# Designed miniproteins, single chains, continued (4), part 63

Each design is a single chain, and the fold is of that chain. pLDDT is the mean over its residues in the fold that is shown.

## One batch from the design tools (miniprotein)

Design m14318
Fold by ESMFold2-Fast:
Structure m14318 (fold): chain A 94 residues (1-94)
Amino acid sequence: MKAYPAEIAYAVAQALKKNLPDAEEVELTIRLKTAPPGLSETEVRVRALKDGDWYYGEAEGAAPGFAVVRKDGSALLEIDGQLAEGEVVEERPL
């Protein structure tokens, strides 16, 4: 079976969280470049664990799934089993 990059990133983040109890949690707003079929919204909110130059988290609300975000603002998401690409347009500390 294919493992999506977002699933791998999330699994790594969960393993790291056990060893990084002080890792920052942030809320990201990601604008999708390639929207999965059935999504009416072009923006997704993600609650993410910040680990250095990377963000790993879960998509919230309207588009449940997993996300990996790079420091350059690019984002790769899995939403309802579909791979999507986007860019971070907003970051807020939690």
Scores: mean pLDDT 61

Design m14319
Fold by ESMFold2-Fast:
Structure m14319 (fold): chain A 92 residues (1-92)
Amino acid sequence: MAKELAEEAIKSLEKAKELVAEAKDELEFDIAKAMAVMSLSVMKLAALKAGDEELAKILDETARKIAAAKTKEEALAALEEGIERLRKHLEK
């Protein structure tokens, strides 16, 4: 299974949570969201290449929720949910 890829995604999302929480204005917030979405999109492609369709779905849905977030609270909730789903995937 793509265990290393899921672990990398968790680290990426944890860093994104830090950047979102520290964002001083709308521009910094948008940059933090864009970085998270970009990272997850790259990892989704790798998951598809590895044949891990469940991981690819988690990464895709998490990226879409982050992109749709209009507030820090929404973005942090999407990031937390993504991290939880990835951790549960690693337990399988």
Scores: mean pLDDT 83

Design m14320
Fold by ESMFold2-Fast:
Structure m14320 (fold): chain A 92 residues (1-92)
Amino acid sequence: MKALEDELKKTQAELEAKGISVKVTIEGNTVTITITSDDVTRLISAALTAIGLGLDGYEVSINLSGDTLTITIVAKNREEALKAALEVLRSA
């Protein structure tokens, strides 16, 4: 799991370099991702990926407020939650 957490941190840094603010909070098998961007296409891409995960059996909640998108993912275990979060971030 450390490798997935390290990959998440690298992906966050790459998004920050593009002017996209990313916060990821991990608690057990739940991951909360907060993405802030003035480019709405980035938020739409992340939201669509999260919707796809919800259709694929993950428990997903999506909230959009202004330029900030908050996605909460509940998976079967921590590793699956981290993989789902990474997929969302890579789509932004």
Scores: mean pLDDT 83

Design m14321
Fold by ESMFold2-Fast:
Structure m14321 (fold): chain A 59 residues (1-59)
Amino acid sequence: EDTLKALELVRKAVELLNQGKYEEAIKASEEAMKIDPDNEVARRVLELARKALEQKKKE
């Protein structure tokens, strides 16, 4: 039912990840997973964005 909203949030999360906006990508991925917890793309974006943020802060 809310599949279109989840897809929109996933697209936004991917775009934010590509822009290096990792904190915003995490938020968008978390919102997508609240609607569709089985969304593999949202889960992957969340994981990648978290790892990127950890590496960026651990310099």
Scores: mean pLDDT 79

Design m14323
Fold by ESMFold2-Fast:
Structure m14323 (fold): chain A 57 residues (1-57)
Amino acid sequence: AMQAVAKRDLDGAGAEIIHLKEGDVVNVLKFHSDGTAVIEYKGKRALVSMSDLEIIS
């Protein structure tokens, strides 16, 4: 899995909503061809836009 940093405050949509702040580090589990990613943050999974993430690993 790759790590990424949230480039801005954002909410991820999934089974539950996750609230990310600029600078939060997330695990990226999957990339989708539509420019979205499945992320994991503190044991929770959500879908976010790749444009809101900076890959760091």
Scores: mean pLDDT 79

Design m14324
Fold by ESMFold2-Fast:
Structure m14324 (fold): chain A 63 residues (1-63)
Amino acid sequence: MSLESRLVAAQLHAVAAQVSRALPANTEADAEASLAAARELIREAEAEGVDVSEAREALRRAE
């Protein structure tokens, strides 16, 4: 596993955890914006040729 793929997965997992902990269910709009930012981060990593499979799984778990 490449270091970059693991780094991207860790960052997305941390962001997802922070969003889930900080935002109650009634702040769906804020959570959606944070998830959109995470998706963009995955897109950028993929454009750099990084394997984002684990990062996408982390995002799906946060969604």
Scores: mean pLDDT 62

Design m14325
Fold by ESMFold2-Fast:
Structure m14325 (fold): chain A 59 residues (1-59)
Amino acid sequence: SLEEEKKKRLETLDNMIKNTQSSFIRESLELQKYRIENGLTDEEFDELLAKRAEEEVKK
């Protein structure tokens, strides 16, 4: 089922986050996890990434 597939993807992401030493990769994986948990569309996820990129430039 879609719910079972979602759970497996979240478990995979959690394992990758746990084993990652790179902050950049960890942030990327956490964003992917957030997308799955909140059921974001491709458009909503693209907007989230664009907003984060804009915030980073303003630092």
Scores: mean pLDDT 77

Design m14326
Fold by ESMFold2-Fast:
Structure m14326 (fold): chain A 68 residues (1-68)
Amino acid sequence: STLTSSDEEIAAQLSKLKDEQIEELSKFLGIPPEVLRKAAAGDPEAIKKIKEAFAKKAAEAAARLAAE
């Protein structure tokens, strides 16, 4: 398995989400809901995309705070 402990944590958190929560998160991250469902199932490629999307959102938030 190519899953790390952090990947397992992400998959576990996503697996607890309802369909409507997955759709809202999909809109927030800008990725298809199918990718979130695959990540919830433990797909390492999908989990990687989710990690990259969260990192991008965190970096954008940090850059905005640093600019103020």
Scores: mean pLDDT 77

Design m14327
Fold by ESMFold2-Fast:
Structure m14327 (fold): chain A 84 residues (1-84)
Amino acid sequence: MQTVTGYGPGKSVTATGDNIDAAAEAARKAAELSGFTGPIGVVARGANGSYAGTWEGIDGAAEMARKAAEKVGPATSVAVTPLP
């Protein structure tokens, strides 16, 4: 089971996926709700470790979340941080 929590200006989304693609889709949706108009912070955490970075745009964040989920293992938490 993989959990994704995202939020943006005046919005927040938490979603859970049972596989890598589901976690990536949840991250994409969270970024979309954030109104992605600039850099998005993404943190992925799972059994094998953690991965963090900043990406421009929703598709970039989603692909990175997918790759991070695959790397960190079967349990993943992804958080999307709103631009300050």
Scores: mean pLDDT 58

Design m14328
Fold by ESMFold2-Fast:
Structure m14328 (fold): chain A 71 residues (1-71)
Amino acid sequence: GMMEEAEKKVREAEGLAVLAVIHAQQGDFERAREALERAREVAESIEDPEAREKAMKSVEGAERALAEVGV
């Protein structure tokens, strides 16, 4: 159902946000940015407001982590 699809997208966005941080820690800034952009796109595609907010918090966390390493 719609709730199950939203939760699946939250997990996808969270996974992509973690992947972005891992790439940044490895110095692969191009892949880090690509993963972060994909995470944001997935999060923004979530129609449920609460699920979208949860996914966006993960994206924002990754953005802050990338900014700290100059990405």
Scores: mean pLDDT 84

Design m14329
Fold by ESMFold2-Fast:
Structure m14329 (fold): chain A 87 residues (1-87)
Amino acid sequence: METFERMMEESERRVKEVEEVIRKARERDPSIDEGTAALIKFFAASGLSVEEAIEAAREVIEKIEKDPEVKERSLRSLEAIREAAEE
């Protein structure tokens, strides 16, 4: 149980870190796509670092999204979040 509880605490911490990065990104660019933000949070919760979660979300968007306008918007949001993470 301790190992699982520790993993859950680490996941919560990573999600909070991603939420803070998204908040900073939205202060710079309020057009950040909510679906893209949710996808990054999902990967962070699964055990990825902020940077790893951003790259995992990029791969999913590039492979799954078929609408070119939605894909472009999602990738632009992803870049804004990545830039905020580097500050």
Scores: mean pLDDT 78

Design m14330
Fold by ESMFold2-Fast:
Structure m14330 (fold): chain A 73 residues (1-73)
Amino acid sequence: ARAEADALTAEGARAYRAGDYETALAHFERALALDPDNWAAAYGLAVVHREGLGDEAAARRYEALTREILARA
C-alpha cells in the first residue's frame, strides 16, 4: 500500500506538471486513500486546488490535512 501510494503521488506530480489537473487529482486522491499518512499526496491536492483550479477553500483544507499528517509523524 505505501509503495503504491508513493508511486501514485509521483504520477500525480507528473500530471500536474503537464497541466492535467483532473488526472493529478485522481492520482493524489487514490494515494491518500491507500495511505492516509501520505503528506505529499495531501500537499499535492492542496497545490492542484489552489494553482490549477483556483479553489482556495479546498486548498486550505488540504494544507490543514498536510500539517496534521506531518504533526503525527
Scores: mean pLDDT 85

Design m14331
Fold by ESMFold2-Fast:
Parts: C-alpha cells; structure tokens; sequence
Structure m14331 (fold): chain A 58 residues (1-58)
C-alpha cells in the first residue's frame, strides 16, 4: 500500500522532470543514445520512455 503510493509519487516526479526538460530547445535534441549493444536507450527518462526516437531518414 505505502510502496504503491511511493511508486506513484516517483512517476509523478519523473513526469514533472520531463515537463521541465520539455523546453522547446531541449525537445529538438535527441532523447535517446545508441547503446553498446546497438539498442537505443532514453537519455532523459529511461523509466518513462514515452517518446521513442523519431526516424531521421525521410
């Protein structure tokens, strides 16, 4: 019960940080980096991963 409340608070804090970092300037920077295994990892919020990297090839 208490652990669930703490988890919810942690997710809310992460969402707030994403909002603070969601400045238009930062939004244009890549939010993921290619890992050593060739997998993309979120830079700003790895726990959220709400916005995957957009393809750069039109």
Amino acid sequence: MEAAALAAATRAAAARRRRELGDPTLRNTPTAVLGPDGTYESILTPDLRLEPPAPAAP
Scores: mean pLDDT 52

Design m14332
Fold by ESMFold2-Fast:
Structure m14332 (fold): chain A 87 residues (1-87)
Amino acid sequence: MEELILEVLRTEFPEMPEEELRELAERATRLLEERLASLPKEAAEAYEEALRLEAQARLARAAGDEKLAAELEKKAKELFAKAQELA
């Protein structure tokens, strides 16, 4: 997850220094891990997968693949809804 967050940050903030991007990715990962630890296991798994798909959708959109981005965003929304029901 940390590397995926870092890749999204590099894509969205290409002018930011690498060290600052790494610090943001580490902080975001820590906050995510704390949130996942507060959820039931099945809800945490669905939530983490939804975030992975959302990150992949952002990367696809940045690459100009609007169709793939839309498909990944739809799957992410469905998993977020599932995580909410399981929480």
Scores: mean pLDDT 84

Design m14333
Fold by ESMFold2-Fast:
Structure m14333 (fold): chain A 88 residues (1-88)
Amino acid sequence: MAEFQREMDRGAAILALAVLNAMSEGVARDVISATLKAETPEEAKALARAIPGVSDEAANHAGESKRALLDGDAETALRHAQRAIELA
């Protein structure tokens, strides 16, 4: 049942970021969308950094948000996503 629990935890984290994405606009939405679409933390950081106006620090938080999402840690994923938006 460990695989089922991991998928449920990741599902909850994905849903939390998807809700934040739906409530966001402009650059904020682009950053959260990049985090959700990426397969790895490194890809999330690279995609966020490619968005015009996004700082290196904001892109780093997008990468950390993806790492937390993959670990099933919705709270940490949301904190990093919110910080990425604030710094964008």
Scores: mean pLDDT 82

Design m14334
Fold by ESMFold2-Fast:
Parts: C-alpha cells; structure tokens; sequence
Structure m14334 (fold): chain A 78 residues (1-78)
C-alpha cells in the first residue's frame, strides 16, 4: 500500500545519497509499481526519482522519459 511505497522511496533516497544507484533504482521502481494506478502523486514522485537515477548514470533519454511520465501524472492529479 501507500506506506510501503513511501518507505521504498525513503530507502531509495538513502541509497542514492550513498551512491548506490542500482539499489536506488530498484527501490524507486518497486515504489512506482505499488503506487501506479492507486496514488498519482506518489507514483509521480517515484518516476521523478527514477529520472534522477538515470540522469546520474548518464542515461539522458531514459531520464527524460521518466520525467515526462512524472509530469503527466502530476497534471492528472491537478
């Protein structure tokens, strides 16, 4: 549920700060999967954080796609 997705985002944030980009990606992917279709803003946060991970890895095109998905979900929530 929402609590697990929020906890996964927090764990992903910690992994990202520690430089463990693969662990951060896995946590954010799981959070997005749990939130998708249930909580638009939480899913948007997870996808934006996935964009941040891909950008840090130099995967610019993948980062852009995740940022676009996050923006679309935020617009749907408004």
Amino acid sequence: GKEKAEQLIKEGDKAFEEGNLEEARKKYEEAAEIAEGKDLLLAAEAYANLGKVYEAQGNTEEAKEYYKKALKLREEAA
Scores: mean pLDDT 86

Design m14335
Fold by ESMFold2-Fast:
Structure m14335 (fold): chain A 70 residues (1-70)
Amino acid sequence: MIDKEKVEELIEKAAEAIEARDYESAVEYLGQLNKELGKPDKETGERLWEAFRAWDAEGFREVAREIVEK
């Protein structure tokens, strides 16, 4: 069972850390988010990592929400 409120909080915290260029916090929240979401399909997971590596907070939010809404 996915806690949607917890996942939404983690998406926002990770995105805020990405916007702040706070790598340590961004990695921590991404790890927690991955644990809550489980393993996405390879293509969606790669898009999530691409947005993270590009420091694209909006792209990260969009892909993470796609995973939650599936």
Scores: mean pLDDT 77

Design m14336
Fold by ESMFold2-Fast:
Structure m14336 (fold): chain A 97 residues (1-97)
Amino acid sequence: MQELEDIAAILVENSKGKIGGFVYLKLENGVVKIYSPSKEVLEAAKEILEANGYKVEVLDEPLQGEHLIVDLSSGNVYFVNESFANGRYLKNLVIEK
């Protein structure tokens, strides 16, 4: 999960003072799949990740299976799986490395 956490850190650092909200992140076959209820948040996240060398696919529906949720405003990261569909708190990217 370190690779997804690194992607989340890039989003938090590059969104400071520009945009806030929740981004859902999944890595499949070298492509970062993203979802957010906000289209503006999705477009900003796509631009940040592509500028940092990632291939990005924007989804119009919630992610399935194991993924991360990132709160860009707080830097909080949540882990989602079959046991924790609503997300389990993992870390804060502003306070922790």
Scores: mean pLDDT 77

Design m14337
Fold by ESMFold2-Fast:
Structure m14337 (fold): chain A 60 residues (1-60)
Amino acid sequence: MLDELVQEAKRALRAGDREKALEYARRLVELQAKLGGQDLSEEEIERAAELVVRTLSESV
């Protein structure tokens, strides 16, 4: 579920594991794109995942 991916990304960020947080953020972005019927390029997924991680980092 989307919420589980968000919680996993936050846990990774609290542990200082940015790479793992980005992995969960990519999965979140991919799942949101599938639910919205969007075809995102790998580059668009990476950019969205970076934004998600930055936003979550501000909250952690």
Scores: mean pLDDT 79

Design m14338
Fold by ESMFold2-Fast:
Structure m14338 (fold): chain A 82 residues (1-82)
Amino acid sequence: DLVDAFNDAVDVLSETGDEDKAINILKDAGLSEEEAQAIVDLLKKLLKSKPSDLDDALKELGENLKKLGLDEIADYVLSLLK
């Protein structure tokens, strides 16, 4: 499940900062190296956001994922908004 791989990548980046491991999780879920790197870069931006800015950061992440053609992950991320 691509959404499960996305959540695993979030956990790895938030807990360890291990970008290579996060990229490999996403690639194992069927994404290309370029798509996995783009997601990791977007997640790094999200994880640097303050709690008060989280909704805006999630919206930016979801819109960027849509631009990459990752509609399933984008819809999931946007569903986390209030």
Scores: mean pLDDT 78

Design m14339
Fold by ESMFold2-Fast:
Structure m14339 (fold): chain A 55 residues (1-55)
Amino acid sequence: MKFSEIPDGSVLQTVPRDDTALIEELLSKYPNALVVRLEGIERDVVVWHPALPLP
């Protein structure tokens, strides 16, 4: 998924790809959160919105 494809207001946090503990903490706190890999960047985006479907 491209960063531009993420709906406005859905980004929770950007995290380093190797920070798995932070990613897991965010996913446990926000059950509808998704991890999106940014193309060409060494960071992932944790996104959440009530309208997003479960993965």
Scores: mean pLDDT 62

Design m14340
Fold by ESMFold2-Fast:
Structure m14340 (fold): chain A 76 residues (1-76)
Amino acid sequence: TSSVTEGVLVEDPATRTATWTLHASVGARVPVLSPEGQVTELTTGSSDVVVTLRYRLTDDGVWENTGSTVTPAPPV
């Protein structure tokens, strides 16, 4: 079983970029949704992670993924 807590989408219209940060509690693999509803798949062990997705807006009005970062969630 996996769960995802929706984070905050931050858009910068001056640079046509956006970042989306979310928390995920994961089993073997977790599907992560982009701001545009695209599904990405992360291969992880059993762990809690923070996922940061980065996008840019193309001239065609489509968001393009420019990078992603996955880090372990901070211990509580």
Scores: mean pLDDT 61

Design m14341
Fold by ESMFold2-Fast:
Structure m14341 (fold): chain A 59 residues (1-59)
Amino acid sequence: MTIYQAVADYEAKSPEELSIKKGALLKLLEEVDEEWLKVQGADGSIGLVPKSVLEVVSE
């Protein structure tokens, strides 16, 4: 299971995107494309976030 951590805050710009805080832990659900990942937050929220604001912590 791949876990990402947010390296920056991100504010959702569309309904499909997820707003996250720096330091948030996110579970990878799906790689949508090279720039976007579908992830689940610790609270169970699911959405798209840019890969550029995420760093792999664990697999």
Scores: mean pLDDT 82

Design m14342
Fold by ESMFold2-Fast:
Structure m14342 (fold): chain A 60 residues (1-60)
Amino acid sequence: MVTLTARIPDVRRLTGAALRLIGDFPEAEVRIEGDTLTVTLPDDPEAIAAAREILASFEG
């Protein structure tokens, strides 16, 4: 399992990122704590890379 963490201060972007990750990665565990989004994924390099790109797109 791999855990990715991103700070997304905009609540609208934060919610969008969480919904995108839940939709694209049903096996992922997504948690929101304040302005911090944490996603835990299976150790799949393609899934990890895609999740990182999603987080980066919502960070601005």
Scores: mean pLDDT 82

Design m14343
Fold by ESMFold2-Fast:
Structure m14343 (fold): chain A 60 residues (1-60)
Amino acid sequence: MKEELKKEAIELLDQAGVFAALGRTDEARRLFQKAIELFKEANDEEGLKYAEEVAKRFGL
């Protein structure tokens, strides 16, 4: 159950990065926000740290 949430969150982060690279920043932010919510539900502190690094890299 928690592993499934972590997997979905990582896939959403990957998609957010793609949209950010394409300049579709609003769409990237929405996907990023959903990924953060999934990491919080999974109680995945390492995933939240990784998401923070991704946000800094893409300006999200």
Scores: mean pLDDT 81

Design m14344
Fold by ESMFold2-Fast:
Structure m14344 (fold): chain A 94 residues (1-94)
Amino acid sequence: SAAAERARALVREMLLLLREMAAEADPALQRKIWELASLLSEYLRALADGDLEKAKEILEKMRELLEQLRAEAPASLQPLLDRVEELLEELERL
């Protein structure tokens, strides 16, 4: 579906941003970045399985983790986090 194609495109862009952030992050922040990447993979699996309830729960977990990342990340990473947040908002509207 068009929604599934859009979701995959958004997740791909988010994963690229997370990879860029991980390259500049300390080990503790890197761990949280990789947790967010794992949740994105789980989200795509839930969508593929038609489990919309699980997909929604994963989006909520991603939001909580993104808020933690935003609170802990240095100023240099905030613009990348702003972009990830915009993409997450688009996923939630699908």
Scores: mean pLDDT 89

Design m14345
Fold by ESMFold2-Fast:
Structure m14345 (fold): chain A 89 residues (1-89)
Amino acid sequence: SADELAEKAIELAKKAVEKAKEAIELAKNGGSEEEAKKLILEAEEELGLAEIHLAIAKKLGASEELLAEAEALLEEARKLIKEAKKLLK
């Protein structure tokens, strides 16, 4: 269903947020730069998949509440990924 696609976008966006936050922590606290870069790549992949699911959910008429939640999480993920990339070199 459209709502199931929006829920999948939310799930993927949450994973992207978590991985981006972990990458930021590693970058700030002198952890593994290699692991931080890997987490950024994984976060970008999950963000891309979330954007695809959200686009389809919008076309199929998912609820505005789910779409709004997904869009907010995608924006948070984009912001955190950008921050993580700035901290790495």
Scores: mean pLDDT 90

Design m14346
Fold by ESMFold2-Fast:
Structure m14346 (fold): chain A 55 residues (1-55)
Amino acid sequence: SPERLETLILFLRAVMESEVWILEKQGKEEEARRERERLERRIRELEEELERAKA
């Protein structure tokens, strides 16, 4: 359902912010960058799926 996709997108954005922040604080800048890229890609895929579901 669109509502579940919206909730999942919001959840993943929050997880991304916290995980990247923790990794950067640990001095793992490369890991933080890769994790951000991975989650941003997944979020984009879900946003595309959400737009398709709203149609």
Scores: mean pLDDT 84

Design m14347
Fold by ESMFold2-Fast:
Structure m14347 (fold): chain A 73 residues (1-73)
Amino acid sequence: AVELYGEAVEAIAAGDLERALRLAEELLRKGHYRLAAEVAEMVLEEARARGDEEAARRAEELLEEAKRKLEEK
């Protein structure tokens, strides 16, 4: 979990939002909803800063799903 999060942060720093989104999806699939939400938020902020509308949309969808799962407890 923490290792996947670290890889996602590195991907975002390198500008590889596609890889960061894939890692967030894997965190979500494995039940790490909080970490998936944090990665999705970081991707969303970076995508918006860069004008990457597609990455921003995907990050928003992933963030909403992760937050929904967190509310279900």
Scores: mean pLDDT 83

Design m14348
Fold by ESMFold2-Fast:
Structure m14348 (fold): chain A 67 residues (1-67)
Amino acid sequence: EEEKLRAEIREAILNGDTARLQALADSGVPEELLEDAVLDAQIEQYKGSTDPATQALLAEAEARRAA
């Protein structure tokens, strides 16, 4: 399931688990799913910030994810 794969990739990115990300890529996960999940993880990290500069990065990441 794409949703499950995206969730696993997102969790690995948030935890900094490079080995898990590599294993998922080696398992044939489409590059598009990896890119989307990376953006989702960045958005999740940025959402917790009250810093205006980070909020600007959040808006950019959300726009890139939506495209």
Scores: mean pLDDT 72

Design m14349
Fold by ESMFold2-Fast:
Structure m14349 (fold): chain A 120 residues (1-120)
Amino acid sequence: SDYDKGQELLVEGHILYYKGKYEEAIEKYEKAIELFEKYDPNSPVLAEAYFNLGKAYEKLGKLEEAKEAYEKAAKIYEKNKHPKLADAYRNLAEVYEKLGEEEKAKEYLEKAKKAEEEHR
């Protein structure tokens, strides 16, 4: 199934990421995203793939790409009221800070705190 193939690619991406092979991890995450979008465009597993894509882009200093990936993860986590929403907002805040967008960084840090409190 698209889900099973996507999960295999996600795991391969994680292994590559932990080995420091970030460009190869990105390729696996992008293929997993294609399959998860066909499976369910609102699934938490699609959000996880986007979140990990963002982390890999950050390791390469590709901050605009990291931002886009985290924004996509956050939108899906928001729809699902998922506990990882706070992590997505926190990573968005870090990326905005690195981009020099201090006001947006502060906004997403406050969103992260609020999301974290909703799961206490």
Scores: mean pLDDT 90

Design m14350
Fold by ESMFold2-Fast:
Structure m14350 (fold): chain A 99 residues (1-99)
Amino acid sequence: MPPPVRILILDPDEAVRAEALALVAERFGDRLQLAGAGSVEEAIRATREYGFDGVLVVARELPEEDLRRLEALAPVVLVRKPFSDEELLAAVEELVARV
């Protein structure tokens, strides 16, 4: 099998981040390697250190400067709060298609 695509999920809300990680892990299984980040700075550091293939941002909005900083490192997809399970999973499929 090809190596798993490595995706970082960024959400400052720990409970929402944990739920998103669990849902994505259940749907994609061994196809994805997942990690979470609680801030833009943590996401930048993790992407530089571990080489994530894409970043999924879960937020109401993301400042354009923060989006540009993340996009300089990897493809980014934004899921706007509030979101459905279907919207989250569709965003992950879009992100995987970009890597």
Scores: mean pLDDT 84

Design m14351
Fold by ESMFold2-Fast:
Structure m14351 (fold): chain A 84 residues (1-84)
Amino acid sequence: MEKILKLREAYRAGDLEAVEQIAKELKATSITTIPVTPEDVGKTYAELAEKFGASKKTIEALKDVKVTPEDVEAGFILIPDIPE
C-alpha cells in the first residue's frame, strides 16, 4: 500500500525518476495509464485495473487504494503491471 501511494505522489509531482524507482521496487514490468472521470471517484484502483485486464497480483496490490478528485483533475491513474 505505502509504495502505491508513493508512486501516486511521484507521478502527480512529475518526478519520473521516483516513478521508475518505485516501479522497480514493486517488480513492475511496465506502467499502464488508465483514464479516470468524476464517476470513478471512490472506486478502487483495483476495480479499474481489473476492467483493463490487469494480473491478479496487480489487483491485489491496489485493492485498498481509491480514486480521488485529484486523480480526476490529472485525468488518469498509473497502474504498475506486476507479473503473475
Scores: mean pLDDT 79

Design m14352
Fold by ESMFold2-Fast:
Structure m14352 (fold): chain A 70 residues (1-70)
Amino acid sequence: SKREELIALAQLLAIDGEIFYAEKTKNKEAVERALKRARELLEQHPDMSEDFRKRLEESIKRAEEILKKL
């Protein structure tokens, strides 16, 4: 449904913001929480659009790279 898609998009945007802020503050625990939420969002929405999936996968990769540096 369109409502579920908008909620998922809002969650993705919130996760992106959390990753950005956690990287700036070097907060490893915050990056780990954001990464967990991103993975859960991917698992909860198996029928996501390709563009949505790509954005979420990019967020996951970014969080993983940040964790390697912390």
Scores: mean pLDDT 84

Design m14353
Fold by ESMFold2-Fast:
Structure m14353 (fold): chain A 86 residues (1-86)
Amino acid sequence: MTLVITYKGLSTTQAIGYALRGIGLDIDGIPTEVKIDGDTVTITLKNVSQELIDQYIAEGQAYAARGAKVTISRSGDTTTITIDAS
């Protein structure tokens, strides 16, 4: 399965932090692509388990509880999570 996580409304420090998280996942053997566009970081994880997807959904729910706008959608084999922290 493919997981796409987009973090929006980020400070420079937050954007660096999320980008480094994505790089760490790639180093740990999860095929990961990281894209940075201003205040937005998109992390694409390929060949991931449903258990890992559920963990990131739980992270999104935790961000929503802290006041972030979170959108979760599924299309075929791809789960997309958008977290807007602005």
Scores: mean pLDDT 84

Design m14354
Fold by ESMFold2-Fast:
Structure m14354 (fold): chain A 70 residues (1-70)
Amino acid sequence: SERQKSLEELKEKVKKILLELGMSEEEIKYILENEDKAEENEKLLEEKIGEKLKEYLEEEKKKAEELLAK
């Protein structure tokens, strides 16, 4: 069915994106296996992506400040 094909395509795309973000295969499998909790998974994905991005930016800012302060 079209729905099954779309879901498989989305799962493959999501796996690639999450791997590029540095998520483990275990974390990716957990998200994909719990597709019945789609709304919760969407919020978790948004939170994790936002958190990792924020951590990266704060780390970079801290490094820049340390270099400038010395």
Scores: mean pLDDT 68

